# Designed miniproteins, single chains, continued (5), part 109

Each design is a single chain, and the fold is of that chain. pLDDT is the mean over its residues in the fold that is shown.

## One batch from the design tools (miniprotein)

Design m19791
Fold by ESMFold2-Fast:
Parts: sequence; C-alpha cells; structure tokens
Structure m19791 (fold): chain A 77 residues (1-77)
Amino acid sequence: MERLKELDEKLVELGRQIVEAIEKGDGEKALELLEEFRKVAEEFLEELSKVLPEEVVEKTRAHLEALLEKLEELAKA
C-alpha cells in the first residue's frame, strides 16, 4: 500500500506539471513530462498487479493509456 500511495502521489504531481506546461504553451516540456509519467504509471501498474486481479490491472492500464493519449493531443496542439 505505501508503495502504491507513493507512486500515486508522483503521478498526481507529474499530471499537475504536465497541465501547467500545456497552459504555458510549453509543448516540449509537456511531452518530456508525459514520458516520465508513462514510466511512473508502468511502475504503478506493476505494483498494482501484486494486490489486484490481472483483469482489473488491464482495465486500469487502458484507462491510463486513454488519459495519456488525450494529454499528448493537448501538448501537441
């Protein structure tokens, strides 16, 4: 649980920084932060797989991938 909380907090902070970069028109910075977010999200999903069934983990992965695609569109706009 503690590891999952730490990773969740990192994802929230990275998400905040990504949105801030997009709002400032810094698409390059937003894309760099999105790559870091992808790495932390994968680590989060690995930890999640230790406590939840595979089906739930894969649904969570799909949700995160959809979010990342939306943020990438905004960063490139």
Scores: mean pLDDT 82

Design m19792
Fold by ESMFold2-Fast:
Formats: structure tokens, sequence, C-alpha cells
Structure m19792 (fold): chain A 100 residues (1-100)
């Protein structure tokens, strides 16, 4: 659907903004973008019929944000967050392909 394509495009854009925030050592921007990614990934998973996957991804991203605030290690936070987002998006896309 066009809505699915729009969400995927926004997730991709936010992923680029996260990489830029890490390069600039901008913790505030990293946290802002990570929170928006958590919401979009959760919504994508819920719309794919996988609400538990969405809740798990959201929780994991919140934990990553809390750790980033404590350590200031944005590179490590980006690696962990990228893995959570990648897994959730891939499972949501599989569900969409099978539900067609």
Amino acid sequence: SSELEEKLAEISRLGRELNEAVKNKDEEKFIEVAKRLAELVRELAEESGLPELGEEAYRKIEEIIKEAKKTGDLEKALEKLSEVVKRAVNEALRAHSLAE
C-alpha cells in the first residue's frame, strides 16, 4: 500500500538522520529521532498484524535510549537500534507479503 511505502520511506529517512546525529555527536537529536523510529516501527508492526513484535521493538529501543543517556555511546546505541529496527521491519514486510 502507499501508506506502507510512506512509512518505509520515513523509517529510511530517520535512519539517515540517526547516522548524522552520531557523526555530529548530537545526543539530543539522536534521542529525538530514535523515539520517532520506535513509534513508526511499532505502528508498522501493529498494522502488519504483529502487535507483540511492535511492543517488543518499542521496549528495546526505549532501553537503548536509556543506555545512550547514561553512557553517551551513540555509536553502540546506533548498532543496537539498527539491529532492532532491521528485525522488526523484515518481519513486518514478510507478514505483508504473505497476507497479500
Scores: mean pLDDT 86

Design m19793
Fold by ESMFold2-Fast:
Structure m19793 (fold): chain A 100 residues (1-100)
Amino acid sequence: SETAALLQKNQELYEKLKPEDKELLERLAKELEEELKKLELNPEQRELALRKVLEMLTEILELLLEGKPKEEIERLFRERFERLLKEIERLKEEEKKKKE
């Protein structure tokens, strides 16, 4: 599974982070979880959201390990998160059309 491979890579990269970078990532992950919770996703939408979240977190983890500035990481997180929210909302609209 692509999702399982991403999850494994994400865990391996996370273990290599400095404590300060782990704290930043956990803060960003909590913000993401809270916003996704508001969207009331069905199981299929949750699976797609999980994959997109893991892809985004993996990219952030790689940038943190490369020593990119926190300001750059936070900017990238905001941009990718906004795109994710728009994609999920579009998927919700498409599913509503299929059931009506």
Scores: mean pLDDT 76

Design m19794
Fold by ESMFold2-Fast:
Structure m19794 (fold): chain A 78 residues (1-78)
Amino acid sequence: SAAERERLLLGMEAGAWEVYASTTYLVASKTDPEKAAKIKELADETSARLEELLADPNATVEQAQAVVEEGKKKLKEI
């Protein structure tokens, strides 16, 4: 169904964010522990927002994409 497809795609957006955030954190952790700590804090906030969307049956892929893009922008500002 369309609803099942939407849920799968939303889960894929959340999964892609976890890979991106984990990789960004690991790279920073090797050279800049203060930057890594800030990345971890902002990444955890974005992950929490995505988990709220996954728990909401009315949430859309577009909402998940917007949260991911906002998270990426915040990480780039560090």
Scores: mean pLDDT 87

Design m19795
Fold by ESMFold2-Fast:
Structure m19795 (fold): chain A 65 residues (1-65)
Amino acid sequence: MLTEEEIKAAKEVTDIVYRGVAEGKSLDEILKEIEEVLKKYNLPDELRERFIAGAKRLYEHLKAE
């Protein structure tokens, strides 16, 4: 189960994707912002990979809508 800090990081990642898409940012720009957030939280590699994969999937979903 995710800790409160990991849940907070997940929410920030999600917000970055939604805001970035709304602002017309590229996936590369959004991923740079996500990497900064993940560095702040010092997440394990497995969780960082999951958050990045989730962000990419969310970005593609929002672009397809």
Scores: mean pLDDT 79

Design m19796
Fold by ESMFold2-Fast:
Structure m19796 (fold): chain A 84 residues (1-84)
Amino acid sequence: MSDEEKRALLAAQAEALLAEEAPSLTPEQLARARAIMAAEAEAVVSGDAALGRAVLEEQAAFAIELGEDPALVEESMAAAKAAV
């Protein structure tokens, strides 16, 4: 696929996930989730490992704000960072 097609596919996947999560999020949280997913799509398409790590840190911070266990979030982030 072209990079444009990859971006379109990732954007569609992000909107589907956001639609599923929307009833559980405030408008502010939904906007932040959308921004994080857009940054993740750019990291995937560009292959920029530094951007990928920055996105993982934003995802971790957001998950903690939503009430996820910080210890479990840190464990997941460490595993994800090791994979990048």
Scores: mean pLDDT 76

Design m19797
Fold by ESMFold2-Fast:
Structure m19797 (fold): chain A 61 residues (1-61)
Amino acid sequence: SPEIAALRAEFDARRAEAVAQLTAWLKEQGYSDEEIQEYVDGVNRVMDRLLAERVAALEAA
C-alpha cells in the first residue's frame, strides 16, 4: 500500500531524528553508553509498536 509505505518512511525519519536528539542530550547529561543504548532501545520499541498500531488501523479502514 502506498499509504503504508509513506507511513513507514515518515516513522523512519522521525525515529532517526528522535534517537539523534535523545543520544546527544543524554551524552551531555553524562549518561553511560550502556544507559544511552537502553533508552534508544526503549524508543525503538515504542516506535515499532506505534507503527504497527497505525498500520493495523489503516488495514482495518
Scores: mean pLDDT 86

Design m19798
Fold by ESMFold2-Fast:
Structure m19798 (fold): chain A 77 residues (1-77)
Amino acid sequence: SKELQEVQMNFVLEVARMIEEGAPREEIVEVVEKTQKELEKLSGVKPKLTAEQLVDGLLSNREELKEAAKEIEKLQA
């Protein structure tokens, strides 16, 4: 659905910005938890990873996250 895609795209943009701005890990985990709950509500599918596991994965793949955010920004421009 359009709503699901919008939530996913906004999530990537938000987390990429938070990491670039040096936000604490705990704040990123809170954003991920809120987004996972919204995605579960829209899709009916439970998240495969815990919020902490997802954050650790994102922090380990900062460059991939940054590139994904840039592609989304191009799509929204």
Scores: mean pLDDT 84

Design m19799
Fold by ESMFold2-Fast:
Structure m19799 (fold): chain A 83 residues (1-83)
Amino acid sequence: NAKIKELQAELDKLNEELRRLQIDMDVVEAFKLIVDYLDKKYGETPELKALKARLDSEYTRLQKEIEEVQARIKKVQEELDKL
């Protein structure tokens, strides 16, 4: 009883975390498109190059965090399914 409630609460929190990370990913993707547009239209500046590199780094970090949260969700779901 208590264990099921704890695992369900953890799953709910992980799903909320995943949703927030997906929103952050969408924002980073939108900024990458804007930077690419500016780069193509006006030419690459050192500032745009630095921003592009930072956005690429953030994108990679968010992908890794999403994968880690998805793996935790799967583990919690498997534990719930065993009860």
Scores: mean pLDDT 87

Design m19800
Fold by ESMFold2-Fast:
Structure m19800 (fold): chain A 94 residues (1-94)
Amino acid sequence: MKEEVIRLVEELEEVAVEKAKEFGNEELAEGARNMAKAIKDFVERETNEELLEKIKELLEEALERVRKAKSAEELAEVLQELADRIAELISEML
């Protein structure tokens, strides 16, 4: 599980950074890198398998939405929603 979640975070970072750069938004690209690093650092220390499975589901949903994003605004919304939902899960389960 943990290795799969880390791979999803890395894939999300790659796609989000590429899309942000395509939209000409370097600040959004940096935000995506910072968010991915924070999630990866959290996941590497986490042992709650149920929490990891729920984070995996959120990452899979976010990755699909990021791939379909047509603007920097849509991309920023997807990344913000992902961050908010992960924070909510952590608050509810820990």
Scores: mean pLDDT 85

Design m19801
Fold by ESMFold2-Fast:
Structure m19801 (fold): chain A 67 residues (1-67)
Amino acid sequence: SHMEELREKYATPEQRELNRDIARRILEASLPALLEWVREQLKANPTPALEKVRADLEASLAEVRAW
């Protein structure tokens, strides 16, 4: 986290924008795969904890798609 803050502080505006775009693309690729995995786990062993994780991931994916 401290190293992340330092990178952010000393990055150029162009570097920060690129870093945000990269993060968005990674999240758009990874979140659907993780969500599918959680849905498969829920089919076998539905728990309130997993259901919350599913809901949180769906909300996060919707937020990323709105970026």
Scores: mean pLDDT 77

Design m19802
Fold by ESMFold2-Fast:
Structure m19802 (fold): chain A 62 residues (1-62)
Amino acid sequence: SSMEATLELAQRRAEQEVRELVAAGLSVEDAARIVRDRYEATASPEVLPAVLEAVDRWLAEA
């Protein structure tokens, strides 16, 4: 759909990946780092800032 919908879905997926890693036994900090590093390696420039914002928000709320 719109770019905003794409960014929202990317943020949602990043949050779910962090939650899944934490559920698997990783710390929130380690989970967030893994998700951030993966998106830095693979995400488009349009998506990356939104994903990093979502991950940073998760770290701030831990």
Scores: mean pLDDT 79

Design m19803
Fold by ESMFold2-Fast:
Order: sequence, then C-alpha cells, then structure tokens
Structure m19803 (fold): chain A 66 residues (1-66)
Amino acid sequence: GELGLEGGKLGGEGRIDEAGELMSEGARGLSDEDAEKVRAIGAEAGNETKDKGVAAKAAGEALAEV
C-alpha cells in the first residue's frame, strides 16, 4: 500500500519518473490479476484525461488498495 500512495502523490505533483519507480517497486509482489487491475485503472484515467499525472495518480491509488 505505501508505495502506491507515495507513487500516486508524486504523479499528482507531475513527478512522473519518480512515481513510476515507486509504483514499479510496489507492483513486484502483486498477483497477475491485481497487476492487471492497476494497469487498467491507470490506462483508463490516462485515456479519459490525456494526462500522465492523472494516470499515475489513479494507478498509484489503485495499487494502494490491493
């Protein structure tokens, strides 16, 4: 959970590279099903808004919930 929350916060601040590194670490222990859910949520937010920061924030928050 912690890495997802921090990654989402960094993404929301526009610190996309740092958000990606933290979320990558947080995702290492995820099941394939949970990893797919996190990716789908981030992709949906990014496609809807066309904003990488919003996509990263959504993915980070989803990662914190699994």
Scores: mean pLDDT 72

Design m19804
Fold by ESMFold2-Fast:
Structure m19804 (fold): chain A 76 residues (1-76)
Amino acid sequence: AAALGAALSPLQKRILALLSEHPFTPLTQRELADALGVTQPTVSAALRKLEAMGLVQRIPGRGYRITDAGLAVVAA
């Protein structure tokens, strides 16, 4: 958990922090991009890496939400 948290980019940490405010409400790439002041392709690339690490989950047609593993990383 701590080692994985240290490996995250600043953008990935910001995405996890924002999603942790809405742990059971999926946010779209557009909503994340708008909230974080970045482009949708930039958020998409970061989300794919976070999903590969099991820290976020894609909800088809709804967006992304944080996993229990993602919440543990934010809480550490």
Scores: mean pLDDT 79

Design m19805
Fold by ESMFold2-Fast:
Structure m19805 (fold): chain A 74 residues (1-74)
Amino acid sequence: SPEIDELLVRGAELHQALNDAIAAGAPRAEQEALLDRFGAVLDQLRARRDQLTPDQRAFLDGMAASHDAFRARL
C-alpha cells in the first residue's frame, strides 16, 4: 500500500530526526515535538498492523521500542 510505504518512510525519517536532535542537544520542546510526531506516525501504522507484512510489523515494533526509549529519557 502506498499509504503504508509513506508511513514507514516518515517513521524512519522522524526516528532519524529525533536521534539527530538529541545528539545536537536541541531544546527539550523540539525533542518533545519530534517525539509526538514520531508517536503519531507509529499510531497510524498500528491502526493498519493487520495490513503489514511480517517484516513491516518487525520494523514497526522496533520503531515503537525506540520511541518508548526516547520517551523514557525525557
Scores: mean pLDDT 89

Design m19806
Fold by ESMFold2-Fast:
Parts: sequence; structure tokens; C-alpha cells
Structure m19806 (fold): chain A 90 residues (1-90)
Amino acid sequence: DAVRQEAIARLEEIKAELEALRAENADKLSPELKARIDQFLADIRATIALLRSAEGQTLSDEELQKIVDVAEGQLEQLKAMVEKEVAAKE
């Protein structure tokens, strides 16, 4: 189940990157963007827990890749929003 372990590892990396980005820019981000980031972090934590469960072991490689692709797309959008708000405060 190498694909599932790789998916979990990638979601953990996404979580860590976004947590760091939020912490580094906490004083520059709007309350609305902070709430969106916090919701995404909660969703990622729930997904990681699901993938580590017995139910997660029944997911196909295609389903696992889709989960990672969606999370990566959301991370990219949130990073762009953070960069835009940080630039506006400088």
C-alpha cells in the first residue's frame, strides 16, 4: 500500500507548510483568510486520520491520488491568497 503511505506523507507535508505559512504571517492575514486556512487544516487532519484507518485501506490508488491532487490545488490557492494579503500590508 505504498500509494496510501505516499498520500499520507504528502498530506502531512501540505499541513506542515500551511501551518508554517499561517504562523509566519499571523499578524498580516485577515480573520476571514485565517478561518479558511484553519478549516482546510482541520479537513486535512480528518483526511489523514481517515487514510490511516481501516476504511482508508479500501481506497483505490486513483482515489488516493485524487485526494492528494485536490489538497495540493487548495494549498496553491491558499498560498496565493496569503501572498496577496501580505503584499497588500507591506
Scores: mean pLDDT 86

Design m19807
Fold by ESMFold2-Fast:
Structure m19807 (fold): chain A 60 residues (1-60)
Amino acid sequence: MSQEEAVKVVATKIGLIGLKLDGASPEEILAFARETAASLKDPQAAEEVLRIGEEIAKEV
């Protein structure tokens, strides 16, 4: 994974946490994670974004 892709993953995690704090549903959090993953060129970065989205949707 490149530095650019790694920064995008971290930014996405922060954005997903923000959505959850704003009262977004688990479905909305997962939709955002999937859309972001689809925009990433690196399969490893895409997988990590999906994993983070699932964790944030599941955890308090």
Scores: mean pLDDT 77

Design m19808
Fold by ESMFold2-Fast:
Structure m19808 (fold): chain A 66 residues (1-66)
Amino acid sequence: MSLDEQLQAYLEWLDERLRDWSPEQQARGLQQQIETLRRLAEENPEMREVLDRLISALEERLREVE
C-alpha cells in the first residue's frame, strides 16, 4: 500500500521535473534512469520488487515520449 503511493508520488514528481525538457531530453533521461535502476536492482536484490515496478513505470513513460 505505502509503496504503491510512494511510486505514484515519484512518477508525479518526475512528470513535473520533465515538463521543462524537450521530448528528446525526456527520452534520454528516462533511458538513463532505467539503466541506473537496473544496476541498483542487481546490487540490491532485497529491493528488486520495488525497483522492477519503478522500471516498468518508467518504460511506459518512455513509450509516451518516443
Scores: mean pLDDT 76

Design m19809
Fold by ESMFold2-Fast:
Structure m19809 (fold): chain A 98 residues (1-98)
Amino acid sequence: MTPEQQLVILKLRLIALSSEIDLAMRTGKGYDAVLQMAKDLSEFILEVFPHLSKEDQEEIIKLLEKLLEYIKELSKKDPRLEPVVKLIEETIKKLKEL
């Protein structure tokens, strides 16, 4: 798989996670599935990130920071999202250390 293909998959997984968060908040169910998706996404990002161009790495960090801001706002109304917030913060920190 090329770094360009990995970047596309990564962006699709970010969209999927956002959709699952919205669904969980609407239904009051699936928070465990959301956390598992976030964990799987974090592992995938950490695996592919060193193979991306500097420009693509900067784009991914910006997308994660925007997602983090969004989830932090949601977590003020729904504390069940706090584990997801923490996981994304830790992922961003690890990526910046690479």
Scores: mean pLDDT 85

Design m19810
Fold by ESMFold2-Fast:
Structure m19810 (fold): chain A 75 residues (1-75)
Amino acid sequence: LDALKETLELQAKILKKMEEKKQELLKEGVKEEDALREAVRQALLDAGYPEEIAEELAENAEEIYKAFKKAAEEL
């Protein structure tokens, strides 16, 4: 049981959900900025983050998405 591995795996799952949800929303005609914000929010909520934290992070969705993507690329 490696807490660091669990954290990195959780981050990778969150990123995958962000990417999948963003693509679905874009395909439905949602604007890219709105799609990314909503994808970040939903991915964090699904991962067990509190709603307030998920909403605050979604306000900086581009930065959060890039951070998670970078973390996943380092795995």
Scores: mean pLDDT 77

Design m19811
Fold by ESMFold2-Fast:
Structure m19811 (fold): chain A 85 residues (1-85)
Amino acid sequence: GDEEKYEQAKRDLIEAGKRLKEAKERVEKNPKDRKAVIEYTGSSIRLIGSAFHLGLYANRLGKKEEAIELARSSGESALNAVEGA
């Protein structure tokens, strides 16, 4: 049901946020590393998608505020994606 999908979406957002942070740190250490830049871009897109997906299920379950609070720790793009869902 929607509750199980919401709990999975929360886990996906946390994982996506961690991967984005790791990818950002790699780019900051070497901004000319094309592989690091590609991984950072891909991680950013994944975070936005995960946050939007979380927002959709949060709306269905009346948990929008919890979803916003979780997204806030993942950065502005994640917050905007949850709020926009």
Scores: mean pLDDT 84

Design m19812
Fold by ESMFold2-Fast:
Structure m19812 (fold): chain A 70 residues (1-70)
Amino acid sequence: MKVLSEEEREEALKALESPDPEVRLQAVADLGQNPELSEEEVEALRRLAEEDPSTHVRIAAAMTLKEHGH
């Protein structure tokens, strides 16, 4: 799979705020494919892991953070 460009990463960060849980799940997966997460991406994923109304989105965000040493 392709690592995201900076523009694609910005789009994924915006997608984490989508009202659609499927869109948020895809954004988590897309960000998780990068070898390193920025501080903004870590903060956004932590918010999703703790506060997202979808259990699947919370689990995906938490797992992505774990894989990146967070």
Scores: mean pLDDT 81

Design m19813
Fold by ESMFold2-Fast:
Structure m19813 (fold): chain A 80 residues (1-80)
Amino acid sequence: MKVAVIGVGASGAEAAAEAEKRGAIGIVGAPLRGVEEAIARGADVIIIASANERERRVAKRLAEERGVKAIAAPTGEEAV
């Protein structure tokens, strides 16, 4: 199973880096472009790590429309 983590913002970038250390796909940057890249790289599951609710919602929907399982993971920045 091929897992991709798309990190947006500082906390998301750290999550993407950790994913790559564990042999998963780590992508940093724009959530929509990140979803497209993860799918192109053959990801079976995409984790969207962003503090922004709209970014998580839109990226999750895009992944699901492409038939890929998606998990929205709010970062600590949302808590303030």
Scores: mean pLDDT 76

Design m19814
Fold by ESMFold2-Fast:
Structure m19814 (fold): chain A 55 residues (1-55)
Amino acid sequence: GATQIDTELEKAKNQLEKVLLPKAESGATADEVTEEVADGITKLNDVAEKLRKSM
């Protein structure tokens, strides 16, 4: 969608892709990738909570 909430969710997904792709391409360790993924999931969950409260 084109709502503010949909925009925030899309930004969170893009952040994960921007973090994961550069890390993978740079030959980052599995631990480094795992940490970035965990952080991104936490941010996505925060956006999902905001979505529930705004509805």
Scores: mean pLDDT 68

Design m19815
Fold by ESMFold2-Fast:
Structure m19815 (fold): chain A 81 residues (1-81)
Amino acid sequence: SMALKEEIERNKKILEESLELIEKLRKVGLNGEEVPDEEKNAVKAYLESLGLKPSVEGLLEGIKLAEKKAKEAEAKLKELE
């Protein structure tokens, strides 16, 4: 069995990474022209890695997947308290 500390650290990382990703996806979707090309390219690569198109629909689906992952990690952290 994984130690409690390792489970907490793993789920904290998943939550943190998922929340950062959601923020990045929303920023690209809302303010695409103000976002650096490097960040836009990173979002495009992320969506492509999920088999999603770099479209509004693909972006919304990418956000939903990241939100689900964040909620699952948050719920797990609450169980580990």
Scores: mean pLDDT 77

Design m19816
Fold by ESMFold2-Fast:
Structure m19816 (fold): chain A 97 residues (1-97)
Amino acid sequence: SLEEELEQFEEVLREVREHASPETLAELERAEAEVPGAGLRLALAGVATARELGKRELEPELARLGLEAARALALPEEERERRLREIVERRRALLAA
């Protein structure tokens, strides 16, 4: 349910804020400031992906890609789809290294 998803989001955000590097925290703060709600949510998803894969050094970069994805959501459909494909490819390259 939506309430369960929100509770899970808040729990993940709390855990990340308690244990993240200053660099990761700065990127999350930037994401929330630039695109309220969606920015933080997508940046946090990037951080969670880095943690799940044991690539914590990539947390700030994946948080930045999350913010870029959030910015892309404001674009017209065709431009949004193109931009999101570019972001996905950059994310795959980072995770493959």
Scores: mean pLDDT 84

Design m19817
Fold by ESMFold2-Fast:
Structure m19817 (fold): chain A 92 residues (1-92)
Amino acid sequence: SAEREEKLKELEAKVEEARNLSEEELEKLVEEAKKVIEEVLEKEGLPKEKQEQILEEFEKEVEELRAAGRLDELAVRAMGLILAYEELKKKE
C-alpha cells in the first residue's frame, strides 16, 4: 500500500504539470511515450506484428483525444506510461 500511495502522489504531481503544458510540449511528451512503448515491447520480445498493432492503436487513441479536445487526458496518459516504464526499470 505504501508503494502504491507513493506512485499515486507522483502521478498527481505529473497531472498538475500536464495541465500547464503547451501544444509543443504535449507533442514532445506523446513522442516520448511512444518511444517508451516501443522499448517495452522490444524488451518483452513481442512479435513485430503485435508491436505494430499496439503502436497503431496508441496512435489512433492520440488522434481521437486530440480531435475531441481532450488534451489534458492525453498528457496524463503519456506521463503515466513514462512513469510506469521508469518504475518497471527499477523493479527489474
Scores: mean pLDDT 74

Design m19818
Fold by ESMFold2-Fast:
Formats: C-alpha cells, structure tokens, sequence
Structure m19818 (fold): chain A 65 residues (1-65)
C-alpha cells in the first residue's frame, strides 16, 4: 500500500525538533496503516525529515518534485 503525504509538516517546518517529531509520527501512522511505500510532496526540509524517519522504520520513500 502506498501512502501520499502532502505538506505533512507545513505548520512546523521552521522548528527542527517539531519537524523531526512530526515526521516520525506521520511515518509511524503510515506504517500502522499498512504502508510499504510513502510518497512525499513537501518542502526540502520536511521531505528530508520524512525520508529519515521512513528509512529508520524500513519503509520505501519517494520524493515528488
């Protein structure tokens, strides 16, 4: 199952700690929903946070744009 995350961290993109925590929560929710792959559409900092969390949890991640 593929989950698409559009601007998942827009509200906290400027805070590194909240961004990292938000990314982990978003990826864990996707994994619990049965996601094997996450497609992220976000600013570079948020996309990097999602990629890091997804890699740590063993989920494939793809950036769009």
Amino acid sequence: MTVVLEEPLAEVADDPELRERGARIAVERAKNAGADKIVVKADPKSAEAIEKAAKELGIEVERVE
Scores: mean pLDDT 77

Design m19819
Fold by ESMFold2-Fast:
Structure m19819 (fold): chain A 68 residues (1-68)
Amino acid sequence: MEAIAKALGLPVFSTTEEALEAIESDPSLRELVLVGKGSAALLRVDAEGRVHLRRLYDIVDGKLVEVM
């Protein structure tokens, strides 16, 4: 959701393919949000280019509620 990108100041993607393309286009991109149905994942890219799940959120009334 657009509100998530504004709240976190991070780029938001709806597909893993778009997220990977963005990381390749901007190697300085270290954090991003991947949005699914009613949920969002905060992902971190480490110095070796490995992607890690940092946080899981439920989207409730356009707000992020941390699950993990």
Scores: mean pLDDT 71

Design m19820
Fold by ESMFold2-Fast:
Structure m19820 (fold): chain A 56 residues (1-56)
Amino acid sequence: MEEKLEWAYEKMKELAKTISLEQAAARVANEMLDTISVEEASLLAKEAYERVKKEE
């Protein structure tokens, strides 16, 4: 698994403990925009979101 996807997954899972999963996904995507393109950030956030949802 790519390091950025693993980071997004772990960050989203941690944030989802205090805010909604939808809010966590939006925050993770926004943080990734500092280092990667909008297209890549959107794809990684979606993959991380689906992974967190499957484990719940």
Scores: mean pLDDT 76

Design m19821
Fold by ESMFold2-Fast:
Structure m19821 (fold): chain A 72 residues (1-72)
Amino acid sequence: SAEAEAYAAQGRAALREGDLATAARHYEQALLLDPDNREAAAGLLQLDPEAHLPNPRSSLSPEVQAILARLV
């Protein structure tokens, strides 16, 4: 969706500025809106290659972790 694409673009901008936490949150929102958003999924996995693995200490929502697990 256009909204998910906008969040993914904001994540990419935050990543370019070195703000990893903001990038992760924008990519997470993009995936919550569109689970098929490849840019957001790739961005989260680039920030943490293990983001698809269950981790109770992760700041990512359980829903986003489940989406990433399906893509790996």
Scores: mean pLDDT 75

Design m19822
Fold by ESMFold2-Fast:
Structure m19822 (fold): chain A 84 residues (1-84)
Amino acid sequence: SAAEERRRQIAREIARELLEVAREFAEAVLATYELYKAGREEEARKTYHLTKPSEQGVQQAEEELKVVEEVEEEEREEREEELE
């Protein structure tokens, strides 16, 4: 139904945003480690600080993930009730 398609689209959008945040964080960590390996510790600290995802952005992504989990739980409950 249209409602189910809308829920799936929202879930995909949230998943994409979370993946993007995780990717940016991973890239920042990897860049920092490469600088540490090269003995460039001061530059590593600066790079991490400049490329670190915002705390607000991470918190927002966590809240959106919780909404997706609640929707998935509701769908599972509806399926279990229909099987009786």
Scores: mean pLDDT 63

Design m19823
Fold by ESMFold2-Fast:
Structure m19823 (fold): chain A 62 residues (1-62)
Amino acid sequence: MSMSKQQLDQETMITLSEMARTISLRTGDEKGKELAQKAIEYAKQGKIDEARRLLLQSIKSM
């Protein structure tokens, strides 16, 4: 297992979560926005599995 993979997973989750938050802001989806914001916070903490769960919930709310 490489540190590069964990870094890539973290950066990917942050990027995707920020994109989801932007889409939710554009569409007025407050639930999706809140879930995406929490996903960003968990991803920044390196909690990738928690971030992924929240990101999927944000996307499903769209």
Scores: mean pLDDT 80

Design m19824
Fold by ESMFold2-Fast:
Structure m19824 (fold): chain A 110 residues (1-110)
Amino acid sequence: MSPIQKIVVGQLLLVAARTELEVVVRSADKFSDEEKIKMIETAVGLAEYAYELIAPSLSPENREKAAQLVRRMREVMERLRAGEISPLEAAEELLRLTEELIKIVNEALK
């Protein structure tokens, strides 16, 4: 993939991750905890892969900021898997982190 193709694909993956997390937050009562966890795991996987695709095209400052957001997403997943937070709480925090990643990607396209 070209650098621009990697940025475009990464942007699409982040939009998909955000959409999945928004569904978990808005429709939490329609899914079991096991189903919500599966959806959250898929969204985090999409966001991590997006970061790998986009990171080489970011400035050093934005790359470090994006890396910190991905580390925070992994910490949320660890807390979720440990049963320290609910799937809804995890989805709300991950949605916020994903939106911050989308802002960084949009900066890279300018």
Scores: mean pLDDT 87

Design m19825
Fold by ESMFold2-Fast:
Structure m19825 (fold): chain A 76 residues (1-76)
Amino acid sequence: NRTLTSNLSNVSSQHAKMGDYDNAKQSSNMSSIVASKVPGLQNSSTLSNQSSTYASNGDYDNASRYSNQSSNVSSQ
């Protein structure tokens, strides 16, 4: 579901912005998994996975940016 993927990526971006990086990582990872099940959302899945990886490495600015991009791509 494109809407669910977009919402999960948006939630991840919001958590990262608020300093809640554990929830940002979890939401971004879930968005990547959901997107991987939807034909045509491979780019969104990749962006969400990269966001989760950045969050895991403590790069929260890039985590938020990639999560926001994933949300924008999946909402189209």
Scores: mean pLDDT 75

Design m19826
Fold by ESMFold2-Fast:
Structure m19826 (fold): chain A 68 residues (1-68)
Amino acid sequence: MADEIERLRELMEKGAEGDSRATAEMVGLVLRLVADGHTSEALLVMSEYYEKMGDFERAERFRREAEK
């Protein structure tokens, strides 16, 4: 899990810079973490990603889902 979160942060950085491959890998890893029951961690990473992209409404939505 810690290694997966570190990988997500790495992919998020590349995706925010416009790397579509990194974005696709990030989404795939998020879906895998959700399937494994690590939903909160995956949603928090997605929230951080959208905040960096300037999509504050989507970022807030993911953060709220993570804290349920």
Scores: mean pLDDT 75

Design m19827
Fold by ESMFold2-Fast:
Structure m19827 (fold): chain A 67 residues (1-67)
Amino acid sequence: SGTPFSVPAGPTAPQRVAERLGIPLEAARRLVEAALANPEGVLVDVGDLRVFGWREGDRVHLAAWPA
């Protein structure tokens, strides 16, 4: 299920995303960076997950589902 979640946009965001999605910290860091860099959001495949990430204010939002 692609239930969205959000984390504060800051130094702890990659760690929080890695823990929530069960992905490597480096993959989570790249995903957070991509979401922050793309105002329209970003769609990224990470392992066996497809993740849509976007920024709203001071938070990064993510929705993940099986690829």
Scores: mean pLDDT 83

